# Designed miniproteins, single chains, continued (5): the designs that were tried, part 3

Each design is a single chain, and the fold is of that chain. pLDDT is the mean over its residues in the fold that is shown.

## One batch from the design tools (miniprotein)

Design m16071
Fold by ESMFold2-Fast:
Structure m16071 (fold): chain A 80 residues (1-80)
Amino acid sequence: SKVLEARAQLRVGEVEAAARTDIDEGKELYDQLVAEAQANPETAEAYRRAAEGGKKAIDDVETQRKLEENLQRLLEEIKK
């Protein structure tokens, strides 16, 4: 159902937004999304695609944050 898919995508957006400010909070919201998908077989297919998107969003935010932190650290270290 497109409605269920839209709902799942909105929750993926919530995960991404939370992860950008607190990666642990984003991961917790993602775990809740996955648990809801597993509890409802009728929605499993829509939530499977959403779960793939949510994991990618978390991985992307976490990777970007680490790269930015490492870059800032290196810039401060060589700034003498």
Scores: mean pLDDT 72

Design m16072
Fold by ESMFold2-Fast:
Structure m16072 (fold): chain A 88 residues (1-88)
Amino acid sequence: GKEVAELLLAGIEEARAAGAPEFLSEEAFERLAEEAERMARAIAAGDIEALREEAERLVRLVEENMSPEEAAAARRTAEAAVRNAEAL
């Protein structure tokens, strides 16, 4: 759990350093990064309930700021993260 969370947090920091992609505002990108960090912290804590809640919030942020195709991709990624955490 903790090592996976540390890897995810490192990836989020690298994404922040690269900056927002053209299709996202800096504000939307920052909100998405903050939710991804909360998910990583829930994984580190082994808190499956918190992970599910943060995953749902991340998907909602993608739905509000990105295309339906990107929202579907985010939902699949969030569901995979929850399943992987439950398997630990």
Scores: mean pLDDT 72

Design m16073
Fold by ESMFold2-Fast:
Structure m16073 (fold): chain A 79 residues (1-79)
Amino acid sequence: MSDDEILERLALISQEVLPGLVAEARAQGLSDDEVQQAAIAGANAGIKALEAGKSDEEAKKAMVEAFRKKVKEFLEKKK
């Protein structure tokens, strides 16, 4: 798998999942900077899964899990 192939697959997965995740994070009171950091964490997890030869569905799951984990970390720090 080439870097270009990984980026193309990541872009398609991101278009599917990120709008909903971003809306959820903003509804929970995260700032734009915190939402961006969560999106970066998600993208990094997705890339790592794709580089490891995982399916698009597994990469999507990894992205969602990493995004939500980062959101939870920000919410815990606000307590």
Scores: mean pLDDT 83

Design m16074
Fold by ESMFold2-Fast:
Structure m16074 (fold): chain A 107 residues (1-107)
Amino acid sequence: MIEKIKEVVRELIGADDETIDKAIDLLKNGLPEEVQKTMREIVEYLGKNKDLSNEIGKVMAKVFSKYKELTEEEKVEATIVIMIVEALLILNGEATIDELVERILNS
């Protein structure tokens, strides 16, 4: 299960295993306020761009279709891990929201 979630996250946003493992740990043990704030900023950005949000959703659905063994609950967990990884990359100055969007759309 965890390995398949990591594969999905790598395919969509190209993050390294260390960043993905940190995101999974934060999901299980509690999200810092800075991470939660950055995740909300990502959601607000996408909410202003409905067409972009729809295209991202389509790409994510296509990627998840390759991982048929994942349950719906595991797909939700993978989506949350993706958002945490995105927040970590932004907070570390490694990517902007626009760059992460482009990574997903090119998946």
Scores: mean pLDDT 83

Design m16075
Fold by ESMFold2-Fast:
Order: C-alpha cells, then sequence, then structure tokens
Structure m16075 (fold): chain A 70 residues (1-70)
C-alpha cells in the first residue's frame, strides 16, 4: 500500500541520516494512513527494526514521528 511504502521509505531515509526526508515521508504516511500518527511512527519503527534491529527501529520511528505529528 502507499502507506506501507511511505513508512518504509521514511525508515530508509532515517537510517541514512536524512532526518528531514524521514519526517516528510512520515508526514505523507500519516496523511494516507487516515491521520494516525501512532500507526505511521510504528510502521517506520517496524521497517527500521527489520533493517538494523531495535536501535535502528527507534531512530526510524522517532524521525518519522516528527512529520506524522505535525
Amino acid sequence: SAFEELARKAAEAALAGESGLAARLGGQAYTVGNWDAQKAAQAAYRYGEELGGPEAGDRAGTAASVGAGS
């Protein structure tokens, strides 16, 4: 889905150190996911965790949540 794709891209951007891009993609996931900031952040965390473990998940979720919470 568009939501899952945006959340995954947000996680990838966060892990690459592109926090601004991660926030923008997290905000887009928030919009297409019926304005559910928690779901957007959790999806980014899940993809980050799959890519680099729990610490990567935390970085991805936190970066995406900046855009999702705005």
Scores: mean pLDDT 78

Design m16076
Fold by ESMFold2-Fast:
Structure m16076 (fold): chain A 108 residues (1-108)
Amino acid sequence: KKEELIETLLKLFERAVEELHPDPQKILEGAKKWKKYLEENPSIAKEIKKIAEEELKILEKTETEDEELKELARKTLELIVSLDEEELVEALLEFLDKVIEKSEELLK
């Protein structure tokens, strides 16, 4: 479901922020850039789905100590593959909007 993809993407984002302490300004700039690109190029959803299918194959062969991260990544990739292109674009745009809002809050 679209909402499940947004939830799993936000969980991955929250975990990355907690572990890596990335620069909120760079996150904000990146998210705004990706949102603009996706709005201008919604056909990229087909390429994103293809990449997700390839990443799932790699993930199955990946050994990691972080099984929770692996399961979260697997669920996210499976959701990307399962959604149609239009729903995927909508989910990614909503995710990017939430990342922008969070990054702006951190810069306050």
Scores: mean pLDDT 82

Design m16077
Fold by ESMFold2-Fast:
Structure m16077 (fold): chain A 80 residues (1-80)
Amino acid sequence: SEEERKRTLAMLLQAEKRGLLPPALRLNKEEREEAEKLPEELLEEMEEVVEKMSEEEIRRLALEYQVERGMELIKEKVLG
């Protein structure tokens, strides 16, 4: 969902700020700008969530997000 996507972007932005993501798993420029515009309350909530997560959990989430992004691009190419 859009709401779930926003939470994931906020979480990944906070993880990136903490140095928890290798370059290949980081948000692109557009995604980072979008995440930085999210409500402050959501960013603070996700910062607390990320603090409690392991590096493995965070990297898995980032990988899952990238897979979803790839699937959306394939869908656009086939249906658009």
Scores: mean pLDDT 82

Design m16078
Fold by ESMFold2-Fast:
Structure m16078 (fold): chain A 70 residues (1-70)
Amino acid sequence: SAADKALEELKQHLQEAVEKLEDNPEALKKLKEVWDEFMETAYANENDEKKLIAAIKAAKEKIDEILKEA
């Protein structure tokens, strides 16, 4: 599905961000908070593909902001 593809892209993007920020514990904590928030939203909206895709996009944007601020 489109949501499954977007989720795999988000997981890859998160992994790359973790690798880039491995020596920055503050940024790693923020990345974990973004992922935890995403997982809560994903769990609440398991059967709503549009909301899942929107949540994935929002998480990706938050990860990009953390990368820029680090």
Scores: mean pLDDT 84

Design m16079
Fold by ESMFold2-Fast:
Structure m16079 (fold): chain A 84 residues (1-84)
Amino acid sequence: MATGHVVIKNATAEAGRRAAQAMKEVGDAISAGYVTLADGTVAVSIVTNGTKEQAEKAVDAAIEAMREASGGRAEVLKKTVTEL
């Protein structure tokens, strides 16, 4: 089991939704979701039954989805992947 978390600046709620969907498709996800914060950042998280490598791939897919949805403006503030 592993968890992945990313916080992104200059993203929209739609970008967060796409990122969570990308995480579900790439990872063996137990849960995946997003939250929009008051300062305009978006936090996206996954818990996976898979490996740390699978969680990293899911986080990277989420980052790509948010970059596409934001026209390249999305900026990664924090990325964390941990084995459980």
Scores: mean pLDDT 78

Design m16080
Fold by ESMFold2-Fast:
Structure m16080 (fold): chain A 79 residues (1-79)
Amino acid sequence: SSDKERQEKIRKKYEEILKKSKTPEEIAKEALKLLENDTDENLLIAIGLGRHLVEEGAPKELIEEVIEALRELELKRLK
C-alpha cells in the first residue's frame, strides 16, 4: 500500500535527521524548519523530533519552542 510506503519514507527521513543532527539545538532547528512547509509528512516528522527531545531530556526552552510551533500549525489547520 502507498500508505505503508509513505510511513516508511517518514521514518527514514526522521532517522536521517537524527543521524545528522549532533545537538538538541540542531534537532529543534530541523523540526522548526519542517513546520515551515505545512505537509502531513513534515508534521509527523516534527512531532517525532519533539518527542525525541523530551525523551533525551533536552532544555525546556527548545522543547517549548517546538511544541509552540506544532500548536500554532495545528490551530492554523483547524482554524
Scores: mean pLDDT 82

Design m16081
Fold by ESMFold2-Fast:
Structure m16081 (fold): chain A 73 residues (1-73)
Amino acid sequence: GLEDAEAAHRAGEEAEKAGDYAKAASAYLMSGWLYRSLGRLDEAGRAFAKAGEMYEKLGDLESAARAYALAER
């Protein structure tokens, strides 16, 4: 539910702050899909955009592009 989406987003923020961009990307993707399943499209878009930013920091430009594409929906 919403609590799981919020927990995943917080996990992403904590991982990002710690410099663990791979963990942050995974957590933000999970958050985005959970928000999307709830019809929370604005929150989903923000979470997917954050995942894209994390993938860019990892140099994974293909995963970044996919995450940004999800964010624009």
Scores: mean pLDDT 88

Design m16082
Fold by ESMFold2-Fast:
Structure m16082 (fold): chain A 75 residues (1-75)
Amino acid sequence: MEDMEKVIKYFKKRLEEGRPGKPLTEVEQKELEILETSKSVKEYVKKLAELRDEELSEKAIEGAAKEIIKVAKEY
């Protein structure tokens, strides 16, 4: 899905800009794996919340997914 490709590119670039030349932490590696293996932005948000032990409603997941897609497309 085109939206997932844009989201993956956006977060990878942000990760590189935040820590240039430094290896990823174990948490950052897990977040990147979730990002690359997720089939939709909603799945990414849900799995990321599970990794962080956060309980999100379906409405919150949908809202977060829409915002992430918007930001990634504007980037």
Scores: mean pLDDT 75

Design m16083
Fold by ESMFold2-Fast:
Formats: structure tokens, C-alpha cells, sequence
Structure m16083 (fold): chain A 60 residues (1-60)
């Protein structure tokens, strides 16, 4: 993922750039989008809907 995608995901998800990077990498690693969003949401302390919004903002 590009630095721009990570920043957009962090802003949309209400999470840090580090958490957004981990979420995008999980989604791109062969996990389903729903599973990646659930794990990312738990790790970042945000809702699953916010994690999905972060992935959408990154174009993932």
C-alpha cells in the first residue's frame, strides 16, 4: 500500500497510520475483507464498520 492509501485509511477509520497499514496488509494477505476488518477493528479499538470504511478509503 502507498503512504497516501495508508493516510486515507487512517483518517477514515479513526486509527493510527501503523494500525491502518496493518489492516491493509491483512486484507491483502489472503484474509477475507470481513476477517481483516474484524481483526483490525479489535487491534485499533474501533468498530468493524470503521475498519471497513478504512479499507474502502484505501481502495482495498
Amino acid sequence: ASDEQIRKAAEAGGMSEREARGLIEAAQSGLSRDVAAALGAKHAGVSRERALAALDAAGV
Scores: mean pLDDT 84

Design m16084
Fold by ESMFold2-Fast:
Formats: C-alpha cells, sequence, structure tokens
Structure m16084 (fold): chain A 82 residues (1-82)
C-alpha cells in the first residue's frame, strides 16, 4: 500500500540520517537512495522527495551538515503524510 511505502521511506530516511551522524556516509547514501525510491512509489509530496534528493547530492559533494538538515526536513514532511 502507499502508506506502507511511505512508512518504509520514513524508516530509510531516519536510518540514512543515523548513519550519516555516525560518519558512515556510504551507508547513509544507500539508505537515502532507498528512501527516495519508496517515497516516490508511495506518493510522498514533491517537497519531501526533493529534500531526499538534495541530501543525496550534498552527501556525494561532502556537505555533511547540509545533508543532515535536508534529511531532517524530509523526515518532517514524510511523517506528516503518515
Amino acid sequence: SRRTLLSRALGYTQQALNYVQQGDIDTGIDYAQRAYDDARRGGASQQGIDYIQQAIDLLQQGDIDGAQQQLQQAIRIIQQQI
């Protein structure tokens, strides 16, 4: 169901933030990419999807602080839809 996909996207986004905070950037990117896929399939708002994409881009550029802020915003937006 769309709700199941959104709940899974939220969980993956939270895991991405957790791994990024621990300094495991590669695992953080992997979880953020999974969150992106499930958010899109689950019908997350474009704003929520964009926050996840921006976080992935920032992690790949080495902007860890920026990425954490975007992941926190994605969590907030997706959580409001569940």
Scores: mean pLDDT 92

Design m16085
Fold by ESMFold2-Fast:
Structure m16085 (fold): chain A 89 residues (1-89)
Amino acid sequence: MEVKLYPESVTAKVGQPVEVTALVPGGEGHKIEFIVSKDGTVVDTKTVTADSNGVGTVTLTLSEAGTYTVTAKDLETGSSATGTLTVTA
């Protein structure tokens, strides 16, 4: 099944909490891994379990300005989706 990431593109300020949501249709109980990367380097990883609607949400707070890539991967199927987080000072 196709994983969807929301939002696909977002802008935040340093220290501002940002919610990132992944939808795994039919994926209740699947583990979703969120991988946060900056300039090709992994800076954070979070794993959540999808709820009864196939939804997993993480809150990201980043202390450095820059452009980050967020990848949500369904660990049961291997399907993934990628979005961009721009952090400004």
Scores: mean pLDDT 82

Design m16086
Fold by ESMFold2-Fast:
Structure m16086 (fold): chain A 71 residues (1-71)
Amino acid sequence: DKLKEIIDLGVQAIKYAVELVVSKKEGDEVAANLYASKLYETSAKIGELTGSPQEEIQKLKELAKEYREKA
């Protein structure tokens, strides 16, 4: 259901945030860009499920695309 999807995405977001911090500390820019992209993409999906403003969701999607292209 919708609530389970939000919880599952929230857990994924935490995992990606941790991996992003670790990658940045290690100087692994490719991994950092990949995890940043995944984090923003997951945040956009949570926003869609929770009814966040369209402008906020679009900004998250744009950030995800930007970091994916840098990876």
Scores: mean pLDDT 87

Design m16087
Fold by ESMFold2-Fast:
Structure m16087 (fold): chain A 110 residues (1-110)
Amino acid sequence: SSEIEYYEAILEEDPENALAHLRLARLYFEQGRYGLAQIHLVTGLVLLAKKLNIPLSKIGGPMSFVSLGIFLKNGDLVELGLAPIIKILKEKNAPEEYIEALEGIAELSR
């Protein structure tokens, strides 16, 4: 995908770009490349949590459900993990582009 190459180029210049990681995670989910999707999803969420001063302890449990859901190919577990993360991000006024990337991953996991 030309979109994957676009976000990979962004990460070459700015490896801590949380949005590029989350968008790349969604694109890898669309391609069924779940291992790469998980790496970029976890990296993007950790970077975003640091930027918004969200304690990693608040997302660690939800992220464990996401990781287990990906491993077991169980979309219900992915949604169980992503829903509380999305709620916390909305409460912290995260930009809509981050929310849209995560909601896209949740939808693809169904």
Scores: mean pLDDT 87

Design m16088
Fold by ESMFold2-Fast:
Structure m16088 (fold): chain A 93 residues (1-93)
Amino acid sequence: SLAEVRAAMEATVARLLADDSASLEERLAAVQGAAGAALRLLLSLGDEASALEVARLTVEFVNAVLADPSRWRELLRAFLEEMERILARAEAA
């Protein structure tokens, strides 16, 4: 469900914010994995508009982190906030 995907995303972000031991590659892979799960579920529900927003947000996040890895924590928090907005709107539809 969208609620389960949202909870999984929140848990993934909380873990990544608490743990500085993971490599940048591992951190990006974890975020992309969680975003990919949301994308696949939205597409299975026929919500192409929300799926495209998730894809765009994920690409923008990855590009921003690669441009300035020192902003990882602020960018990850912003990513979660926007992802939660997208998933909440999709659940309400």
Scores: mean pLDDT 86

Design m16089
Fold by ESMFold2-Fast:
Structure m16089 (fold): chain A 97 residues (1-97)
Amino acid sequence: PQTEASDEQAKEIAIGLPGAIRDFLDNNTLKAEEMKEVARQLAAFAAALAARTSDPRVRQALEILAAAAEEAAKVDDAEEAERIIREGIDRAEAVIA
């Protein structure tokens, strides 16, 4: 995946992704198993995107989000997992703002 994602594209995704995840969580009630799956997918996506960006601030924001999602995927409580992801979103937005 070398030629498709520019730094500008990665930055737009990194800026928009926290808000999109927040909206998804606000509009969906997830069971613990569903929350783990969402967290696992988010962690993989954010980590992959972070590895492909040359912008250090964009990379840091995505790494924060990936780490929060990895942590959320390890908990068995849906409410706790959501709290961890939401905290990660806030931290990622603070870096990229």
Scores: mean pLDDT 79

Design m16090
Fold by ESMFold2-Fast:
Structure m16090 (fold): chain A 61 residues (1-61)
Amino acid sequence: TSERVTEAVNEALREAGLPEIEVSPDASVEDIINKALEHLKDEPAEVRQRVLQAAQRAWRE
């Protein structure tokens, strides 16, 4: 699950032309999402929403 979320986030980041994030292999889904949001803090809301949606799809809640 966490690996899938990281891959989805990094795919969305690449689509936006942004660098990938690296997370600990022990990172939780919440840690991954929080790190991605901090990384995107200065980006438009549209970009943040796309990354969040990608993470949510991969998490499959």
Scores: mean pLDDT 76

Design m16091
Fold by ESMFold2-Fast:
Structure m16091 (fold): chain A 86 residues (1-86)
Amino acid sequence: MEKDLEAAKKWYDASKGQLLTEEKPVLSDEELAELVRDYLEGKITVRELQARLGHPGVSEFLAYALYKIYNGEGTELMKKLREELE
């Protein structure tokens, strides 16, 4: 858990999601929040969210992004994402 969150934090802090795609610009917090909101509203699947972020193993990044954007609530959602992706 903590190691996975550290990996997600490294990716998020280093490039704000750019590390998930080598050719896309850094995702703004607003763009990232919109993608996460679409996932939470059921508009996209977790696999589609991975594809939009440009990374097949995005669970750690999503956990940390949710933690950052939703003031710690991402920790609860992290377990759901890990269950669905693993």
Scores: mean pLDDT 54

Design m16092
Fold by ESMFold2-Fast:
Structure m16092 (fold): chain A 65 residues (1-65)
Amino acid sequence: MTFSFSWESEKSKEVPQVTTSREGDTLVFHIKASSNMKLTLTLDGHTASVELKKGETGELRVPLP
């Protein structure tokens, strides 16, 4: 299993707040953005990305291997 999580933000020291949950065979990453940012998640060859504005919340969904 290969896992990677990366983000790009307008403020280099800003880190998104991430919590995880499981919905059946899918991992759901709940993301709270403190600045405008783009997040990319790769799990076992599956890639998901989302762009968030400051103060927005988003989700990344990847299948559980």
Scores: mean pLDDT 71

Design m16093
Fold by ESMFold2-Fast:
Structure m16093 (fold): chain A 74 residues (1-74)
Amino acid sequence: MELPPEALEHVRRSAEASRAGDYEEARRHFELAVQALVDAGVPEEDARYLATEATLVLLGVPREEAEALAREIA
């Protein structure tokens, strides 16, 4: 599923902050992405899975590996 633009923007900012080593900023944007998905009607557990998967893909993890890791983490 494609993320809503608001959630996708926060996932992108989370991935960018993570690459820069700014883990406080990365966590902040990750939680904002989860909240944006919940506000769009996605259950919280699914929202965390989708945000985790999208963040991993943006960090360069192959999609299938990102899906497996997101299930383990979320």
Scores: mean pLDDT 80

Design m16094
Fold by ESMFold2-Fast:
Structure m16094 (fold): chain A 75 residues (1-75)
Amino acid sequence: SITNVIKSDLSGKESIEKLKKDFEESGFTILEEKEVSENETVLIVEDKEGNKYKVTLKVTETPDGTVTEVTIEEL
């Protein structure tokens, strides 16, 4: 699995929506979306070659902005 941390001035919800858009613009198709909590969303995405991935988006909001942890696991 691959984990990346993204910092933003957006809200948690806006950060998740932007990341979903970024995946779609990068050639991924979102097959499934599950909101685990207000701060965690799990996506099943498929790349242009038909490979499937589980993407976990975990958001932490702080006074200085939003931190989103993105974990990608190949299925």
Scores: mean pLDDT 84

Design m16095
Fold by ESMFold2-Fast:
Structure m16095 (fold): chain A 72 residues (1-72)
Amino acid sequence: SMEEEKARKKAESLLGKPVPKSDAKTVLELSKKLKERSDEVLSDVEGKAQELYRKHGRAGPAALALALFESS
């Protein structure tokens, strides 16, 4: 779907690596969760994701998932 493809493309941009289409659904679900949490949590999740990305290199969707869980 267009939404899945958009999410996958965004993840590829963030990672600088190809993201397989099989992961598109998971990436979209994480994106929807991030939006659902509202502005007050979004900045914290984004900050944590960037911190993990920086310290562990290109951790990708795993870093985003971990940041989301830790901020919940």
Scores: mean pLDDT 63

Design m16096
Fold by ESMFold2-Fast:
Structure m16096 (fold): chain A 69 residues (1-69)
Amino acid sequence: DRAAEAAALRAEAERLLAEARRHIDQGDYKTAQELLERAAEKAKRLLALGAVDEARDIGREIQELRSQL
């Protein structure tokens, strides 16, 4: 089920983004960069599944957090 797989990938990406925000707040930019890279891989998989809106939303959050590094 592509919808269930997309939902799982989105949840994983959101978890990674939440962890990246915490590491940015702590000044741990190296760990934050690694977490954002992993979130970007989830966004690529969302695009491959046709979940374009979800992938775009995750991509926007990644770019916003990267601007804080």
Scores: mean pLDDT 87

Design m16097
Fold by ESMFold2-Fast:
Structure m16097 (fold): chain A 91 residues (1-91)
Amino acid sequence: GKVEKLKKIAEELEPYVEKLIEKLEKEGRNVLAKLLRDIFEEAKSAIENKDTKKAAQYLLTVIDMLYPELDPEKQEQAKKMKKELKKLLEE
């Protein structure tokens, strides 16, 4: 169902979210690191509450924040995730 797709996307993104947070904190970009953490936690909370539209919106924001930091292979995976998330918003 929609919740299972959102959960899978969040699980696939989590290592990249953690890696970017560590990088941002190391660079002294603590406000942006906190923003990314907070948005991702909001996405996970929305998934647990079965708020599929809110979860998809937060995950789209997370992907946009991650995208410039991803290698080309992971950027292509991120594009596929964005397509799935946008489709969930249209339903």
Scores: mean pLDDT 87

Design m16098
Fold by ESMFold2-Fast:
Structure m16098 (fold): chain A 95 residues (1-95)
Amino acid sequence: MEREKRIEEFRRRFLQGETVTVRSPEELELALEAIRQLPPGFRVKLRIVLPDDEDERNQMFALFERFVADGHGRVESVEIVGENELVLTLERLAR
């Protein structure tokens, strides 16, 4: 019920140059949708905290792979900042 508000909040944070943190497949899906709504060429920072659940991890990898494969974003850098914690710098691509 709050899906649209959460997408708008993530989009706002990305536009302000904030690092957006996602901890679940649901949060990642919303954040990726927010990135699709940004101007082409916009650079964002996404912090991914991988859950302990293997199925959720696999779902997050699948969501991210699809986003990149569909040409919505390009990974510019990957930083390992903790165990199961990554910070990605992404460029929003024109589709």
Scores: mean pLDDT 83

Design m16099
Fold by ESMFold2-Fast:
Structure m16099 (fold): chain A 83 residues (1-83)
Amino acid sequence: SALDEALLEQLDKLKEEVKRLKEKALAGDKETIERAIEVLKKALEDIDRILEEHDLSEEVKKKLEELKKLIEEAIEELKKSLE
């Protein structure tokens, strides 16, 4: 559907935004890294709520799970930079 196509495009854009946020935060100070972690944690909570929707297509669910994994990996990398 047109809605599914729009959602998939938006998820791909969000994936690139997560990568950009991580790279920018790693180049910043401790406070910038801590703020990025909080933003990414909030995004994980939002994705978990969306995944509870029973009417999502399998393709959209798969893309959300991929985005979730990318965000979890970004949080872990950012946390390691604070050590």
Scores: mean pLDDT 82

Design m16100
Fold by ESMFold2-Fast:
Structure m16100 (fold): chain A 75 residues (1-75)
Amino acid sequence: ALSDTEKKLEVAKAAVDEIKKAQKEYGLTSSQVSDIAQEAMEVINEGRQAGKSVEEIKEEVLKVIREKVAELKAA
């Protein structure tokens, strides 16, 4: 079984990988990347405080990242 630290790293890695993918694909600025990363960290912290599973937090953080990327591309 994964330790709590390994589970935290898994969620953080998924968020970082998704943001890097969006930055490469859509040419996001450093400021936009920073803003998305801040919101991703808030979602992770809120999910953990609410006692959500690693899988649920990962799903929520990826959804938020993708939604923010879509909003930035639509503007």
Scores: mean pLDDT 79

Design m16101
Fold by ESMFold2-Fast:
Structure m16101 (fold): chain A 65 residues (1-65)
Amino acid sequence: METDEAETRELLTTIPGVGPELAQRIVDAGYKTLAEVEAANPVALAKIPGVTPELVGAIRRFFEA
C-alpha cells in the first residue's frame, strides 16, 4: 500500500535531463521510492536504458544535500 511511485516519477523529473519517460524507466527498474533511487548503485542506474553518465551525476547531486 504506502506506494508513492507516481510522486517518485514526478520528483525525478525535477532532475535536469530526466523526463517523464526516463523517470518511469527508473521506477520500472525497481526503484519505486526516492529512498531506493538515493541508495541505488550508480553503475546499476547507468544500465537503465536512457540513463547517461551525466544523468547519473545529476541524480546523485539531487540527493547530495
Scores: mean pLDDT 75

Design m16102
Fold by ESMFold2-Fast:
Structure m16102 (fold): chain A 83 residues (1-83)
Amino acid sequence: SMELEEAKRLLEEALRKAKEGKLDEAIRLAEEAARLLGSFELEVLVGMMRLSYGVGKMLNDEEFAQKQLIKLLEEALREVEEL
């Protein structure tokens, strides 16, 4: 479907942004993908991304936040590829 193709594109872009350290942009793109698919599983993963980002900010540990977002985005891509 067009929604599935667009969601994959958004998550791949989000993963690229996360690898570049652009974590806010990565989360926004992942949120857009979750909204397009209406997927509860993706919504949970996005919630975990936001939590990891918040924890990273509180601890002043950007590397922790980035590593967690990359793992969660790779999981989100696997979930979408199985649809």
Scores: mean pLDDT 88

Design m16103
Fold by ESMFold2-Fast:
Structure m16103 (fold): chain A 85 residues (1-85)
Amino acid sequence: AEKYAEEAEEEARSLSPEGQRKLAEAIAAAGAALGATATGSVEDERRALELARERAEALLADDPEELAKAERVFELARKALEERE
């Protein structure tokens, strides 16, 4: 079921353009940090989500509403990973 992944994308689109940019930056930074060792395993993707969440929290610390939306995106992404496992 791709439902949680689709819901995560919808929640991500609900962020402001600046919030979406910061979320994308956090995800890209986490992906780069794991890129050399990422094999597409669920464990690697879970670690990438944890790093992206930490980065997003730092980038969105000044905007609690955008931070809450980003946290929901990560929650939905985690559920999508659990469904694939």
Scores: mean pLDDT 73

Design m16104
Fold by ESMFold2-Fast:
Structure m16104 (fold): chain A 79 residues (1-79)
Amino acid sequence: AAVDEIAEIARTEFGLSDEEVEAVRAYYEALRAELAARLGEAAAEAYLRAAAEALRLEARGEDASAALARIRAIHAAAA
């Protein structure tokens, strides 16, 4: 799941502790549930996948612009 991917990035790419990784997981699980309720399951999953891509790129000092544009498009659909 996209939340599991984000938690793994937090652990391996950002070097967060187990406690910090679980806090990140809880945050994105709550965000996923909120997005799914507002925009539907497919949009929530697309958002979390784009967030995982952006986080991995940021951790590596790479350009996250495309992933961030996908996140912004989903936010625009919610308005």
Scores: mean pLDDT 79

Design m16105
Fold by ESMFold2-Fast:
Structure m16105 (fold): chain A 94 residues (1-94)
Amino acid sequence: ASITVADVPEALVGERVTITVTLSDDEGRPYQIYVAEEGEPAQFAGSVKAGETLNISLLLRRAAEERTITVTAKDPATGEVVATAQAKLSVRAA
């Protein structure tokens, strides 16, 4: 399994951004997707199957020069991490 996260444009405090996640797998299996912002606990974002896209909405509450968003795909049967991807997010004060 592999996971791809689309680039996230710079945004302002108080805006919502969409983190677009695409999963590729030759088995066609569903996986559980978790998202974590740097310094925050991981949250369950949804399930995605190979070839599908998941859109995750994130409210931007504070300015940051650059934060790492980590997206993790887990096998629901084993709990094993099968793929991870990261994106950088810049948030400016309004």
Scores: mean pLDDT 76

